Designed miniproteins, single chains, continued (5). Designs and how they scored, part 93

Each design is a single chain, and the fold is of that chain. pLDDT is the mean over its residues in the fold that is shown.

## One batch from the design tools (miniprotein)

Design m19234
Fold by ESMFold2-Fast:
Structure m19234 (fold): chain A 100 residues (1-100)
Amino acid sequence: GLQAQIDQLQKQIAQLKKELEEAIKKGDEEKALEIAEKLVDLTVQLAGLYVQLGKVDEAKKVLQETLDLVMKALKASKNKEIILKLIGMGLRLIGEILDL
């Protein structure tokens, strides 16, 4: 059911958040980008499921938490191509929040 899908996404997102923070801490910009791409996709999926259940505030919260980590990765980045991709991910998350 939907609850089992939510539980699985929550576990995957929690692990990816931890991995992203470690990649940022180590200055591994390429790994941080790869993890951020996966994290953004799963967070958007989870937010969509929350909206289907009428849990709009929970959807906003998970989108905002992922946006905060993408912004943290962006601030730590020095590579122009990675910076541009992280900006794109941030804009996607802002768009999803505004559409709620």
Scores: mean pLDDT 92

Design m19235
Fold by ESMFold2-Fast:
Structure m19235 (fold): chain A 69 residues (1-69)
Amino acid sequence: MKPLSEEELDRIAREIAEAFGVPYDKARRAVELASQADGDPWEQAEEIAKRAGVDVPTAAHALALVRRA
């Protein structure tokens, strides 16, 4: 996957923070992990949720936005 720019990571992180009511730093971490993720969407969402400190639905949304970018 092509690396996302810092501007794209920031934009997606802000969208997730606002949509799911999570702190920006956690949203940003989820987006960064999602940009590096490869493999099964469910397994990756669980890993991102644990490492970023967000819920699985938040992590899954981060994966969807990053993969579409």
Scores: mean pLDDT 79

Design m19236
Fold by ESMFold2-Fast:
Parts: sequence; C-alpha cells; structure tokens
Structure m19236 (fold): chain A 108 residues (1-108)
Amino acid sequence: MPEVELTAAPSVKVGSTLPVTATVKSGARAGDTVDVTLAFIPLDGGKPKLVGGSGTVAADGTATLPVDVSSLPAGTYKVKGLAAAVVAPDGKAVLAKVISAPQTVTVT
C-alpha cells in the first residue's frame, strides 16, 4: 500500500486555496495523481468539515494539492488526512495510507 505524508501551509486567507504537499513514500510515479480527503476540525469546538484535494505527482514523488477552503470561516483548525488514493494515468486507483500527524492551520 502506498504511504503518503501530508504537509499543509500553516496559514491561508479566508476565501482562498490552501496549498497542501503530498509526499508519496512508496510506489510513487511521476504523472500519477494523489487524491486526498482532509478533515478540518475547528479548535474552537465547531463542527468538522471534510474537504477534498488532488494533485499530480512530480518526479521527486511530491504533489501540490490545491485545497479549496473558501467555505471555511476564519479560525484555527486541526487538519487530518482521512483518506488517500494514488491514481495512475490509466485511471487505476490504489488506496494509500496517510502516515503524517495532524497539523494546525490558521484561516485569516
């Protein structure tokens, strides 16, 4: 099973796109797509929101995922990877294990 580490930018503007970097530790091929589902958990006790992102794997095994956070209010969030898949150019998908710890992201 491919292993994926996710690294989110520490801050993003309200109504913008959060850059998330996925690093595929095993089974990485340039031109594959990484699809992820992220949980944004408000640290103020609000309801978690699920947001998807996808990006193309570069030759170094990394993909930059534009995650649309335009529907998230300003605040501080714990961001967790819930699901990931690596999709080959022919459309064949393999489930990936998210191995990175949750990260803190501030929406301002």
Scores: mean pLDDT 82

Design m19237
Fold by ESMFold2-Fast:
Order: structure tokens, then C-alpha cells, then sequence
Structure m19237 (fold): chain A 79 residues (1-79)
């Protein structure tokens, strides 16, 4: 379930495993986005923001920017 992927992502982030965290947060975000409700679109946006934070920790500035932009678009769709 998307919630499980999101929680695993947070666990990976806390352990400093930013590559795994980014992957898990992106997977969670895709599952939330596919469900399409306003609540799930907001959860998808949050997951993409954590993925962007993980990308920044990895020095992947361009990837982080793309992920943050994706989160902003999902928040607009939720409202």
C-alpha cells in the first residue's frame, strides 16, 4: 500500500539511505496520484517533496527541482 511505501521511505531517510528513500517516496507518490482523490493528491505531493529532499542530500539539484515542481502541480490539482 502507498502508506507502507511512504513509511519505508521515511525510515530509509532517517537512516541516511537517501537513494532508497527517494525511490520509495516516488513509488508512494505514484500510487497516491493514481488514486486521484484530493486527499491522495496532497499525499502524493508530500511524498514528492520528501523525494526532492532526498535528491538534495544526494547532490542531485536538477532532480530535486523536478520533484518539487511535480509536488506543486499535484497540490494545484488537489484544490
Amino acid sequence: MADELYEKGKEAYDKGNYEEAMRLFVEAARVYEAQGTPENLRKAAEAYRFAADSAEKLGQKETAEVLRHRAEELEKRAN
Scores: mean pLDDT 87

Design m19238
Fold by ESMFold2-Fast:
Structure m19238 (fold): chain A 76 residues (1-76)
Amino acid sequence: ADELLQQSQDNIKRAKSNKKLYEEAKKIAEELAKQGKRADSDEITQKLIKEGYSKKDAESIAELASVLHQELVEKA
């Protein structure tokens, strides 16, 4: 069992079920895609914690933002 994959999936589901987390993840993904920058989940997580998000919420947003960013880059 890949524990990291399970935690990543749980984080994504959490962010998708919460409007605030989903909107933040989408905003980050779109901004990074427009700027041609990578969606580094660790950097996004650290930035979100600095902005006042909890570690769990920051990780959830960062994981979803990385997935959404990948979808945007794949279409570009």
Scores: mean pLDDT 79

Design m19239
Fold by ESMFold2-Fast:
Structure m19239 (fold): chain A 76 residues (1-76)
Amino acid sequence: SLAEELKKRADALNARIEESPRLRELLEKHESSPLEELFEILYKELPKEDHPLVDELRELVEELAAALAELKAAAA
């Protein structure tokens, strides 16, 4: 299912985030920030080598938001 695929991607991405102390620290520091502001901070403060991880995280978040919107529509 889509949910299972997203979970596998989230688990894989989380493991890679744990290997990047700077990214993990920024995520923890800004966990209460709006997602749009969080991603702006990540791209600004992280070196270019970590930007692919931020891109994957953003794509996953967008797909999760789309899946949640579909579930909400189905419940109506």
Scores: mean pLDDT 78

Design m19240
Fold by ESMFold2-Fast:
Structure m19240 (fold): chain A 73 residues (1-73)
Amino acid sequence: PRYVVLVGLSSSVPEEKRKEAMEKLEELGFKRIDEGTVYAIFDSEEEARRALEEAKKIAEEVGPVSAALIRSP
């Protein structure tokens, strides 16, 4: 199985802060879907959960965030 981590920043986050958060998320290995949404794919649940926790810390410093961990077959 693979694990997908999705992280989305609220549109209410100012552009400058959104750019900073997105750059930090990309440094963690996330890929952009759009200007406020990133994803990453992991082979282990442990790695995915660690990435989710780190991503949430970065995003919460900037504003409201939606995050999900999805198990793929």
Scores: mean pLDDT 82

Design m19241
Fold by ESMFold2-Fast:
Structure m19241 (fold): chain A 78 residues (1-78)
Amino acid sequence: MLEELRKKAQELREKAEAAYKAGDLESAFAYAKEAAKLETEIKVKEAEAAGDKEAAAELREKNAATIAEDEALLKAML
């Protein structure tokens, strides 16, 4: 399961880069956001498997804050 999530995250990163090079910044951002979400989910699941529920909770909270900041920055600049 985790290996499949890692493969999907990598594929989304590749799609984000391809969209960026094509000048499709909107699609590039969308793919990058989905990749980051999956990468965080992988880290959360790894922390949970290790029994570190606090680290898992911190990772989720930290990722949510970063996404909110990125969205606010884009709205301010665009």
Scores: mean pLDDT 74

Design m19242
Fold by ESMFold2-Fast:
Structure m19242 (fold): chain A 74 residues (1-74)
Amino acid sequence: SELQQRLDTLRAAAARAVAAAEAEPAGAAEIAAQLEALARELIDWAREQGDEATAAEVEQLLAETRARLDAIAA
C-alpha cells in the first residue's frame, strides 16, 4: 500500500538520520527536527485515511528515533 511504502521510506530515512548524527553529533538536533516534520505529515495523512494503526506506528518510530538522536547529542 501507499502508506506502507511511505512508512518503509521513513524507516530508511530514520536509520540514515541516526547514522549521520553518529558521524556528526553537532547536527543531531537539526536532523531530528527535519525527520519530525516528515513524520508529522505521514501521521496526519494516515489519520485522514482512517489508518490509526499506521499513525501510531509512525509516532512510535519518531519517538524512538528522537530518543536515539538525543542520546547521540548528549
Scores: mean pLDDT 82

Design m19243
Fold by ESMFold2-Fast:
Structure m19243 (fold): chain A 70 residues (1-70)
Amino acid sequence: SEAKQQLLKAIGAVLRAIGDLIDAELELEKLKKAGASQEQIDEAQKRVAEAQKKLEEAKKQLKKAVEKLE
């Protein structure tokens, strides 16, 4: 069904967004530990913020997909 396909797609998007957030946070920590420039740290912090925003949007789409099953 269309609703089932939308749900599976939304679940996949959430899992991808979680992975992207973990990668961004690990990159930020590596840069801090290595004593990277403030510019590099600022860019990594922006990537973390973007990944957090994408995860929140993916979670909203998942909630909408679940609601369509009812």
Scores: mean pLDDT 88

Design m19244
Fold by ESMFold2-Fast:
Structure m19244 (fold): chain A 55 residues (1-55)
Amino acid sequence: GDAETRAKGGYELGKGLGAAGASPEQAAAGSFRNSGTEEARKAGYEGALEGRKAA
């Protein structure tokens, strides 16, 4: 997929992980391993921050 699709996937993954108690760094690393893109890594980090706030 394109970079935007990968970023969206990383954000949603990070948000779920953050809501489950994962750190933003763990979520970012997971998103990066899954897609290998900087956009996904950043999105995973931001998603985890939002997930932790919402939980």
Scores: mean pLDDT 76

Design m19245
Fold by ESMFold2-Fast:
Order: sequence, then C-alpha cells, then structure tokens
Structure m19245 (fold): chain A 72 residues (1-72)
Amino acid sequence: SAETEEALLAYLRGESREDIRVGDRIIKGEDLDALREQLGPRHFYQLMVGEAEALGAPEAAALARELAESLA
C-alpha cells in the first residue's frame, strides 16, 4: 500500500523511526535496527530490497538498492 511504501521510505531515509504497518502486522523500527546490526548494513539493505518488492513498494526497493551499493 502507499502508506507502507511511505513508511519504508521514511525509515530508509532516516526521517522516521515509527513502526511500519503491513496489513495486520507491525514491524517495529527497533526490530529493523537490531536486524541491521545483526546482518550488517549492506546485507540488511539487500534484504530490504526483496521485502519492499514483495510489499509492492518499488520506490523503497530502489532506495534500499542504492543504499546497499553505497556500502559495497
């Protein structure tokens, strides 16, 4: 949804730390931060490309790809 894409974009840009709603599921910003620390930022952003594409958020996927490439 547009709301999910906007929330993902805001998180990836560092503009928001709010929880991301995906249907009836809530993804907490703190859980994403913990995952980023666990995987490292490059692998985290690579994972976020696939997640954003699966959610129908192509702009978020594009930004995540750009962020992953910047960390290579």
Scores: mean pLDDT 78

Design m19246
Fold by ESMFold2-Fast:
Structure m19246 (fold): chain A 71 residues (1-71)
Amino acid sequence: SAMEEVERAGNLIVRAISLASRGRLEEAERQLKEAERAYKRAVEAGADPESVEGLRKGLEQAREVLEKAKE
């Protein structure tokens, strides 16, 4: 369901940020890719606009944390 994909994407975003902040860059990138896939499935399944916006911002934050951790 859309709600299950929203929850999955949110959890994966949090995991990716945590891993990136700990310098586990390959694991963080893997979790981020899974989060993006779950995000796309949530959108396709008709998740509400507020949830979609929240996930999009979370993905953006996770990408920023990962890129800063690489530099």
Scores: mean pLDDT 88

Design m19247
Fold by ESMFold2-Fast:
Structure m19247 (fold): chain A 76 residues (1-76)
Amino acid sequence: SELEKLKELFEKLSEEEREKLLKEIELEIEVRIGVLEIKLAVLRKIREHLSEEEQEKADEEIEKLEKEIEELREKI
């Protein structure tokens, strides 16, 4: 699994290399949050112009994006 490969890589890294990797992961999480926030803003604006059926699907996607953003924010 990718998780087992990452764990093996972490165990082979020096303390300095591990700190650098963790900072890189934190930056990647922050960038991902930014992308998701843009998607959320776009979906909220588009929602106003959608049919009732499409609004229901948009609301489900909005809820998923909000949850993903919250989960990612807890990691940083």
Scores: mean pLDDT 82

Design m19248
Fold by ESMFold2-Fast:
Structure m19248 (fold): chain A 90 residues (1-90)
Amino acid sequence: MEKEIEELMKKIEEELKKAGIVPSEEVQEILREMIEALLTEPEVEARRITAEQLARLNRLLGLGSAKTQAEIDAALERFLAALDEAEAAA
């Protein structure tokens, strides 16, 4: 599990870097919580937790980032795609 979380974190960080976003420690923590929920919780609960953390992540990036909203939205879309790919692989 911890190794799977670490591997998913690396993929997501790579996608964020491609979008020109360097994740803060708080953003990294939120991403870890989302991945952990997806891997450990029942599907319904994992979806709820992921949606809440994604909303929190969007607020933090929107409030604390010098990036445009379009760049943030693109990074979040890539993040969701990476999570969907990971679910399909699991």
Scores: mean pLDDT 63

Design m19249
Fold by ESMFold2-Fast:
Structure m19249 (fold): chain A 93 residues (1-93)
Amino acid sequence: SELKKAVEEFLKQAPLYRALAEATRDVHPEAAERILKAIDFVEKNKDKPTPETLKAIAEIYEALAQIYEDMGLTSAAERYRKLAEKYRELAEK
């Protein structure tokens, strides 16, 4: 399944995104909480991914883009925004 493959690719990197969210919690509390809650949702639904699972991944990438943008890392922020857009597009299929 294309959905399952997309979720599995995300989950390979999820521990790094969780660590970043936890490390930035004091500076970016809203973005950090969005990332942590969305990762938990994706992990709970990994065996039966739905469009909502892909939308949760898109929300994680959007929150990551916000954190990197606030740090002045524009290229990284743009990369994560493009990833969010790709996962939203997959959710519409």
Scores: mean pLDDT 85

Design m19250
Fold by ESMFold2-Fast:
Parts: sequence; structure tokens; C-alpha cells
Structure m19250 (fold): chain A 68 residues (1-68)
Amino acid sequence: MKVEVTFADGGKVTVELPERATLEEAGRAIGEKEGFSPRSVVSAMRAAGLPDEATAEEIAEALAKSGI
């Protein structure tokens, strides 16, 4: 499904994720579009308390909270 991710700087990106994604899959998709390393995105999601698999909506909320 397509998910809009809003970053702390006000930037928005639309990424296509499955309804449930691994953090590695989400980190790769988001990091590639925004120029962040996939590892940095995964670390931010884990710091926000996400499990190894999360819904696209949970991923979007976690990134908004992390201040990327």
C-alpha cells in the first residue's frame, strides 16, 4: 500500500510498502528516497519501539516521532 511519510523538516515522501513490512524493507524504501542510510532509518524505527515487522501506518508514525 502507498504511505505518506512526513519528516521533521516538513518534507513528505510517498513510499509503497506491504500492509506488514520488516524494518529492513521499510528502511531500504525510505532511505533510498530521502538519502538516508537504511541502517539509520531502521535504528530510528527500533528506537521508537517498533517490532521487527510493523504495519505501514505504524512505520509512518514512528518516523514522524523520531525527528528525522
Scores: mean pLDDT 70

Design m19251
Fold by ESMFold2-Fast:
Structure m19251 (fold): chain A 60 residues (1-60)
Amino acid sequence: SAVVEAIGRLDLPQAVKDGLVAAVRAGDSDTLLRLLAALPQADRDRVTAALAAAVDAERA
């Protein structure tokens, strides 16, 4: 999945990446939002942008 690959390329702790990947694969929006809310704003914006770009790439 382009989304999982995009998460793997982010400059985040491995435990955070593992949590984000697990939430995305499970379709668990509540866990995904909770993990994003725990990040600093700059990291949250970066993750959100990467996920949006990966979704667009999978649609193309």
Scores: mean pLDDT 77

Design m19252
Fold by ESMFold2-Fast:
Order: C-alpha cells, then structure tokens, then sequence
Structure m19252 (fold): chain A 98 residues (1-98)
C-alpha cells in the first residue's frame, strides 16, 4: 500500500540523516560537505521512492544505509564514505527513473 511505502520511506530518511551526521562528526570540513551533499541525494531518492510506492528501490536504499551505518559504527570511515558514494549513484538513478 502507498501509505506503507511512505511510512517506510519516512523512517529510512530519518535513519539516513542520522547516519550521515554521525559520519560527518568523524571527518574534516571538505569531506563533511561531500557527506552532506551525498546524504541529501539519498534522502531525496528515499522520499520519491516512498511516494512512488517503489518497494524495490526502498529495500535497496535501506541496504545501502545499513552498510554505511555498519562501517560508521566500526570506525571504518573510508569504507563508509565509499558505500555512501555508491548509494548516492544508485539514488541519482532512482531519481531519474521516478
């Protein structure tokens, strides 16, 4: 149902924002800007996928957010940033297809 997709997207967008903020706390100013920009793209894709009731896109975005969170929690900032960039590439594709 569309309401279920919107609720899922809302929760995932909050998680993505929180993970992005936590990653930014561990980085210099230049990398912080890159994290902020990529996180905004991911959140936009999440919200658009929710409105479109695109559960396939939401599930894949959720997988990416979970991977970034795992690396952030492990203190592996390099892998967290790499996964965030890959998530943003996927997010751009979803935005173009929605």
Amino acid sequence: MKEEAIAYAGSLAIEARNVGKKLMEKLDEKKKKEVEENTKIIIKAILLAGEAANFEALDKLSEYVSKVKKYVDEGNTEEALKVLKEAAKYAKKIIEEL
Scores: mean pLDDT 86

Design m19253
Fold by ESMFold2-Fast:
Structure m19253 (fold): chain A 102 residues (1-102)
Amino acid sequence: LDIEKYLGTPAASMPGVVAALAKEGRIGEVSIEGVRYMLEDFNKETDPQVLLESLPTVESIVNDPVYRKRNGPLIMRFLDKVISVSPEARRRALRIKEKIKA
């Protein structure tokens, strides 16, 4: 609930906010719709650096089984994009993909 106010703000760094919550184990405070909106936004990103910086946030989402099941297609699209633009992130992205399939 507390973090939903940041997800609706265009000026807020949604990746940074969600990443901070993920580090605190608080990803469950983000609404399902807020997570979906953020993933749709990530899938519009074309900057390889921003895609790489978003990968830990997406990994935290995948670690939650509810978010993983509801956003599977969006998560897979993002991971495939990361794999295509960064050889360095490929190994990490592939491990996250396996978790979605399991």
Scores: mean pLDDT 67

Design m19254
Fold by ESMFold2-Fast:
Structure m19254 (fold): chain A 57 residues (1-57)
Amino acid sequence: GKEDDIAIALLTGEPAKSLSLRFDLPQQVIEEAIQQLQEDPSQVKAISKELAQLAEQ
């Protein structure tokens, strides 16, 4: 699903601009998510779920 696709993209280091265009999310929100994952990689599922909810409007 979208949550898993976002999680994979974040874990594989896909650029924030690419993620922003692919999932129709603000680039700033993606950049903040990447920073959070850099500090705590265990949050990947929670962050991906939040981004997926935003992408569903």
Scores: mean pLDDT 82

Design m19255
Fold by ESMFold2-Fast:
Structure m19255 (fold): chain A 74 residues (1-74)
Amino acid sequence: SSAIAKLQEFLQQVTHEDVKTAIEAMIRYLQTGDKDDLLEAEVQIGILDIKEAVGLIQLTPDEQAALDYLRQIR
């Protein structure tokens, strides 16, 4: 899958552990169809968006690109 390949590329580029968790959950969902993994990815994306909006974290450009891609493929 081109989506899985792109997500694996993002895993090599990102450092934030919660961003990695969101990517890994989406990869598992795309491989298995397990909706619990989709839920984990969506929850992590939501938490990261809130944390960035209130200034608790600062995402790198690669991490922001990864989250944008996760939102696109869901």
Scores: mean pLDDT 89

Design m19256
Fold by ESMFold2-Fast:
Structure m19256 (fold): chain A 58 residues (1-58)
Amino acid sequence: SSMYEEDARNRVSAQAKVAQKIRDHAARLEAEGDLEGSATLREEADKAMQDLFNSLAE
């Protein structure tokens, strides 16, 4: 169904924008020398996307 597929795409797009903002913040932390904080934020962004994909696969 095209309507369901478009809703799923919109949710993925919205979460991808949030994940990108988190990655941008992580890049700033890395530039400031906070490698641990940067790595943690990148992992959180990746996990949030994975959780969304798992939710959509149900």
Scores: mean pLDDT 79

Design m19257
Fold by ESMFold2-Fast:
Structure m19257 (fold): chain A 88 residues (1-88)
Amino acid sequence: DEEKRKQARELAVKATGYAIRAVGLLLDSDSPESLQKAADELDKASDLLAQSAKLHASLGDTDKAAADQALADKYKQKSAELRQQAQK
């Protein structure tokens, strides 16, 4: 279970990196290409946080699991919004 806690932390840190990259892309440009790339980075962040949430849930860390899942859902929603903007 120590390995699962380490894996969850590594997933969350990696997700933060992708989210920061997405913010950087959005600050640089609102072009369709930048919106699409930012959405791709947020999808990666969302997927990693969802995996972290599942690991925390398997360890009984319900508060951490809920927090990571909520953040994953927010990033997934923002990604969908950016993709919609990029297509218009």
Scores: mean pLDDT 88

Design m19258
Fold by ESMFold2-Fast:
Structure m19258 (fold): chain A 95 residues (1-95)
Amino acid sequence: SVALELEMELGVAEIAVAVESLYSEDSEKAREVLELVGETAALVRELAPHDPELAREAARRVAEAARLVMEGRVDEALELAREALEALRRALEAL
C-alpha cells in the first residue's frame, strides 16, 4: 500500500525533526522545518490517491530534509521542505 509506505516514511521524518528541534534550542529554523514537514505530510496524504508519484517524491524530499536537520544542515533542510510544500500546493490546486 502506497499510503502505508508514505505514512511510515513521513512519521519517521516528523519524529526525527521533532527530536532535533527539542535538543537544539539555538535553532529556530529546526522548528520551522518541523512545521513545514507536518504541513507537507498532511498534503501528501491528500494528494496520494490523485498523484501517487508526486506524493512519493514529496515524501522523499521530507525524509531528505529530516536527514539534513540531523546533520546540522538546517538551511538546506528548510529550503528543501519549502520547495516540497509549494510543489504539493500547486498539484492540489491543479486538481
Scores: mean pLDDT 77

Design m19259
Fold by ESMFold2-Fast:
Structure m19259 (fold): chain A 61 residues (1-61)
Amino acid sequence: MQRVRVGQRSSDALDQQGRRLRDQGDLVGSDRLFQSSQRSRQSTQDLRDRLQQQLQDQLRR
């Protein structure tokens, strides 16, 4: 159940690095990091569905 928290941390770190690169004028690097951040958020959404399944399994036990 720690996977969602890890995904959120990863997304935040990528967003922060993207902003730093943009401040330094590296627009290409910034764009790539923001794309990775968005992908990480999509992955976290998928993990939430799976966590719901795990919670239901725990309640059955």
Scores: mean pLDDT 71

Design m19260
Fold by ESMFold2-Fast:
Structure m19260 (fold): chain A 96 residues (1-96)
Amino acid sequence: MTEERLKRLEVAEKIFKKTKNEQTKLNIAQGFIERLLDEDVEVRKKAAEILKKYVDKLTPEQRNALIPLLEKALSKETDPEVKKLLQELIDYLRSG
């Protein structure tokens, strides 16, 4: 159900925000990236919003690695609002 996946994203965001363990952060960030390809637009939108909110907490190497993954998500995206969020993320990462 969409609600269950949205709740999992909310829980993952709380853990990501509090954890000092780098492996846990990487695993959760990978989960957000995977949710950009979710079947439900609300899940994709939430994942994009979380990535935009916390992108400044990533290392330069991690930010550069995100660009091709975001471009892949953008190429498959059909929702105009999510496309805009993904494009803004890509532009931000390329400018920094």
Scores: mean pLDDT 80

Design m19261
Fold by ESMFold2-Fast:
Structure m19261 (fold): chain A 89 residues (1-89)
Amino acid sequence: KKAEELRKELLDFLESKVVELRKAIMTENYDLAKPILEELKEKIERFLKEAPDYSTVLKTFYEAIKYFLETKDFEKFKEMMKPILGVLF
């Protein structure tokens, strides 16, 4: 099923980039975080298009990424991510 394939692709990408993304966020390196988050945003958007009612956690993550890419606010992004980190990772 297309939604299941897109979910696996999203999770595989997250697993491959989580260490690099974590380092970028912890060191407040926007240039390192931006390309990872932009690709992640696109993958989440494609998945939610096929499964719009699947996960409120993914929708929250998508909005957090979108906010961060627009504002570059690392502090607020960390706050928005705190409740969802234990569910996605």
Scores: mean pLDDT 76

Design m19262
Fold by ESMFold2-Fast:
Structure m19262 (fold): chain A 93 residues (1-93)
Amino acid sequence: METTKKTQELGKEAQKRAEEEYGESVPLGVAESVSGTAWIQLEQGRLTEEQAREAVDRALKAAIDAMKATSGNVGAGRIAGFDALAKTVRELE
C-alpha cells in the first residue's frame, strides 16, 4: 500500500524540484509517468532510491530542454524524458 502513495509523492516532488531548479513548468502527467517508471525499476531492484531520484531529475531536465527546443511540444518532452530515463537506468544497473 505504501508503494502507491510513494509513487504519487515522488511525482509531485519531482515536478516541484524541476520547476524550482530549471524555472520551467513541467506537466504533472510527465512527472508522474517518469516517476512511476523509475519506481518500478526501484521495486525490481534495478535502482536504489537515490538512483531512482537521480534518474527522474535527469529525465525531467531532458523533457524541459526538449519542450523548450520544440516551442512547448509535450510529446517531444515525454519522448526525451523517457529516453533519458532509460539511458540513466542502463548506466546505473
Scores: mean pLDDT 76

Design m19263
Fold by ESMFold2-Fast:
Structure m19263 (fold): chain A 77 residues (1-77)
Amino acid sequence: EEKKKEVIEELLKFKEKGYTLEAFAAYKYYLKLGKPEKAEEMAKFITNNNPEEIEKNLTKEEIEKIKKLADEIRKIL
């Protein structure tokens, strides 16, 4: 599974930079929306803030979609 390998390699690189799995999921979510600048900002924001601050700054839809992506990535680990 080529895509599984690529996702794991990208996640490992993100972990080496100090990012969380949830931050990586947010990064991937915003990249799919065509927002690379927001993807980088949100990955840093999620890594550096607690869940309450994250929920204040994101819509319910964004939170649910990011959680779903994080769960999908977690299943392949």
Scores: mean pLDDT 78

Design m19264
Fold by ESMFold2-Fast:
Structure m19264 (fold): chain A 94 residues (1-94)
Amino acid sequence: AAKRAYLVPAAMPEERLRELVRELQARGERVAILAHPSLAERYRRIGEELGVPVLVASPTDIPLERLEPFDAVVAPMAFADALAAAGYEVVYVL
């Protein structure tokens, strides 16, 4: 199956983001979080709590090689077009 990108709104509550990541982990997926610099501190704390790496990037400069080991990427919706162009199956989480 193609790698999946789970796109979340910037206003998503932290607990909803934790629930999403835990759900993906429970399904056996290797998860990474992709964060815009403006959200890096918040997402890094969540990633540390859940044992998942947080990669800080912009939509115009995504470290695709660093995402290669992961089955699922959780990212802000601003990354949707770039991740789709990179071959990810995009899933919008509302």
Scores: mean pLDDT 83

Design m19265
Fold by ESMFold2-Fast:
Structure m19265 (fold): chain A 78 residues (1-78)
Amino acid sequence: SLTEEQQFEELLEILREESKTLPEELRELVLQALEHLRKYRQTGDRAEGLKAFELFQQIPREVLYELLARAAEKWEQK
């Protein structure tokens, strides 16, 4: 069985892999947002979480929803 920390890292890796289907500029926004979420989880620094939200808000809604849907399907298979 995976620890909660390992499950979180697994989810981030799935999101990272699925982001490879996006245009480069949108993929970069996703990768930066995921890095800030990881730092928030490690440090509890709300500023890192807010930076992640700011980056996600720059992604078109439809693209973000599609990315999350694909990641959820992949994560359900684990």
Scores: mean pLDDT 84

Design m19266
Fold by ESMFold2-Fast:
Structure m19266 (fold): chain A 68 residues (1-68)
Amino acid sequence: MSAEELLLKAAEYLKRGDKEKARALLEQIMEDYGLSKEEIVQMILALERAGKISKETALELISLVFSL
């Protein structure tokens, strides 16, 4: 599974109110792919720009990344 696919799964967890699972998945993506917080934020913004996630979900994911 790609880092992009895992980010979309994290977005689904946030939409369901499962912030803990979203957080754990973000940590896993950063560890498995060797991504910095800045790099994962850029990927989240790219998904929002592509219309794959809402602006609200993107902002929640970004907030969660900086809380790691």
Scores: mean pLDDT 84

Design m19267
Fold by ESMFold2-Fast:
Structure m19267 (fold): chain A 73 residues (1-73)
Amino acid sequence: EIEELVKRIEEARARYRASGPGARDQALGEYNAAVAKLVNKMKEEKVSREELEKIFPGEAADNLLISFEDFEK
């Protein structure tokens, strides 16, 4: 489910923001992996940018949409 993948991205982002210097590399890796899973799922489901924005509104959706455009190409 795309909504579940978005929630995992939010969790990974929160961990990254809360991480100390020694843990940031791992948290960033988890965040990037979660974003990649969402992008791949969107490609399989043929989800539009507008649909993603409805599921994940705000600055986080904008960041994901930029990544999605690069991936869609």
Scores: mean pLDDT 65

Design m19268
Fold by ESMFold2-Fast:
Structure m19268 (fold): chain A 87 residues (1-87)
Amino acid sequence: MDEMKDTVEYDIGLALRRGLVLIREGASSKEVGDTIISLLREAAERHPEDRDKLNKLIKELEEAVKNGASAGDLLTILGRFGTKYAE
């Protein structure tokens, strides 16, 4: 309980940092997208009150990946969402 004071903002920040690390390691846009989407799905299970918003973000990221978005574009979409939860 005491260790799990994670917010949606923190989980989104974690996904952003993981995506940036993967880009520096030379991962493909699909690998970056898959990793981010996986982390966001875990966040949606952890934060059921924000599930609808996270599901909309996941859908937007899945569509962006299918439409050939770059890894940078995926991180931009994620970052814009995270900014709305800044405390």
Scores: mean pLDDT 77

Design m19269
Fold by ESMFold2-Fast:
Structure m19269 (fold): chain A 86 residues (1-86)
Amino acid sequence: SPLEEVRRILEEVKKLLEEYQKALEAGDFDRMEEILKRIGELNRRAVEILKAHPDDEEVRKLVEEISKLENEATRLYLNFLRRRAA
């Protein structure tokens, strides 16, 4: 079901964020970039599912959560880059 697929995507994004935090703590830029790219791919897939099922309120809520998590990861990445450029 679309709900089950989006729920699986959310769980994968949460696992990736745990790895992302470890990469951030280690200063592993290449690993952070790899994880951020994967989170972006997963968010795009979740948005495609929502577009196919626009009236599914539960799918919408989960896709909004996934997008919020990608935005948070992107913000952390940009802040890390600014600190390295200084």
Scores: mean pLDDT 86

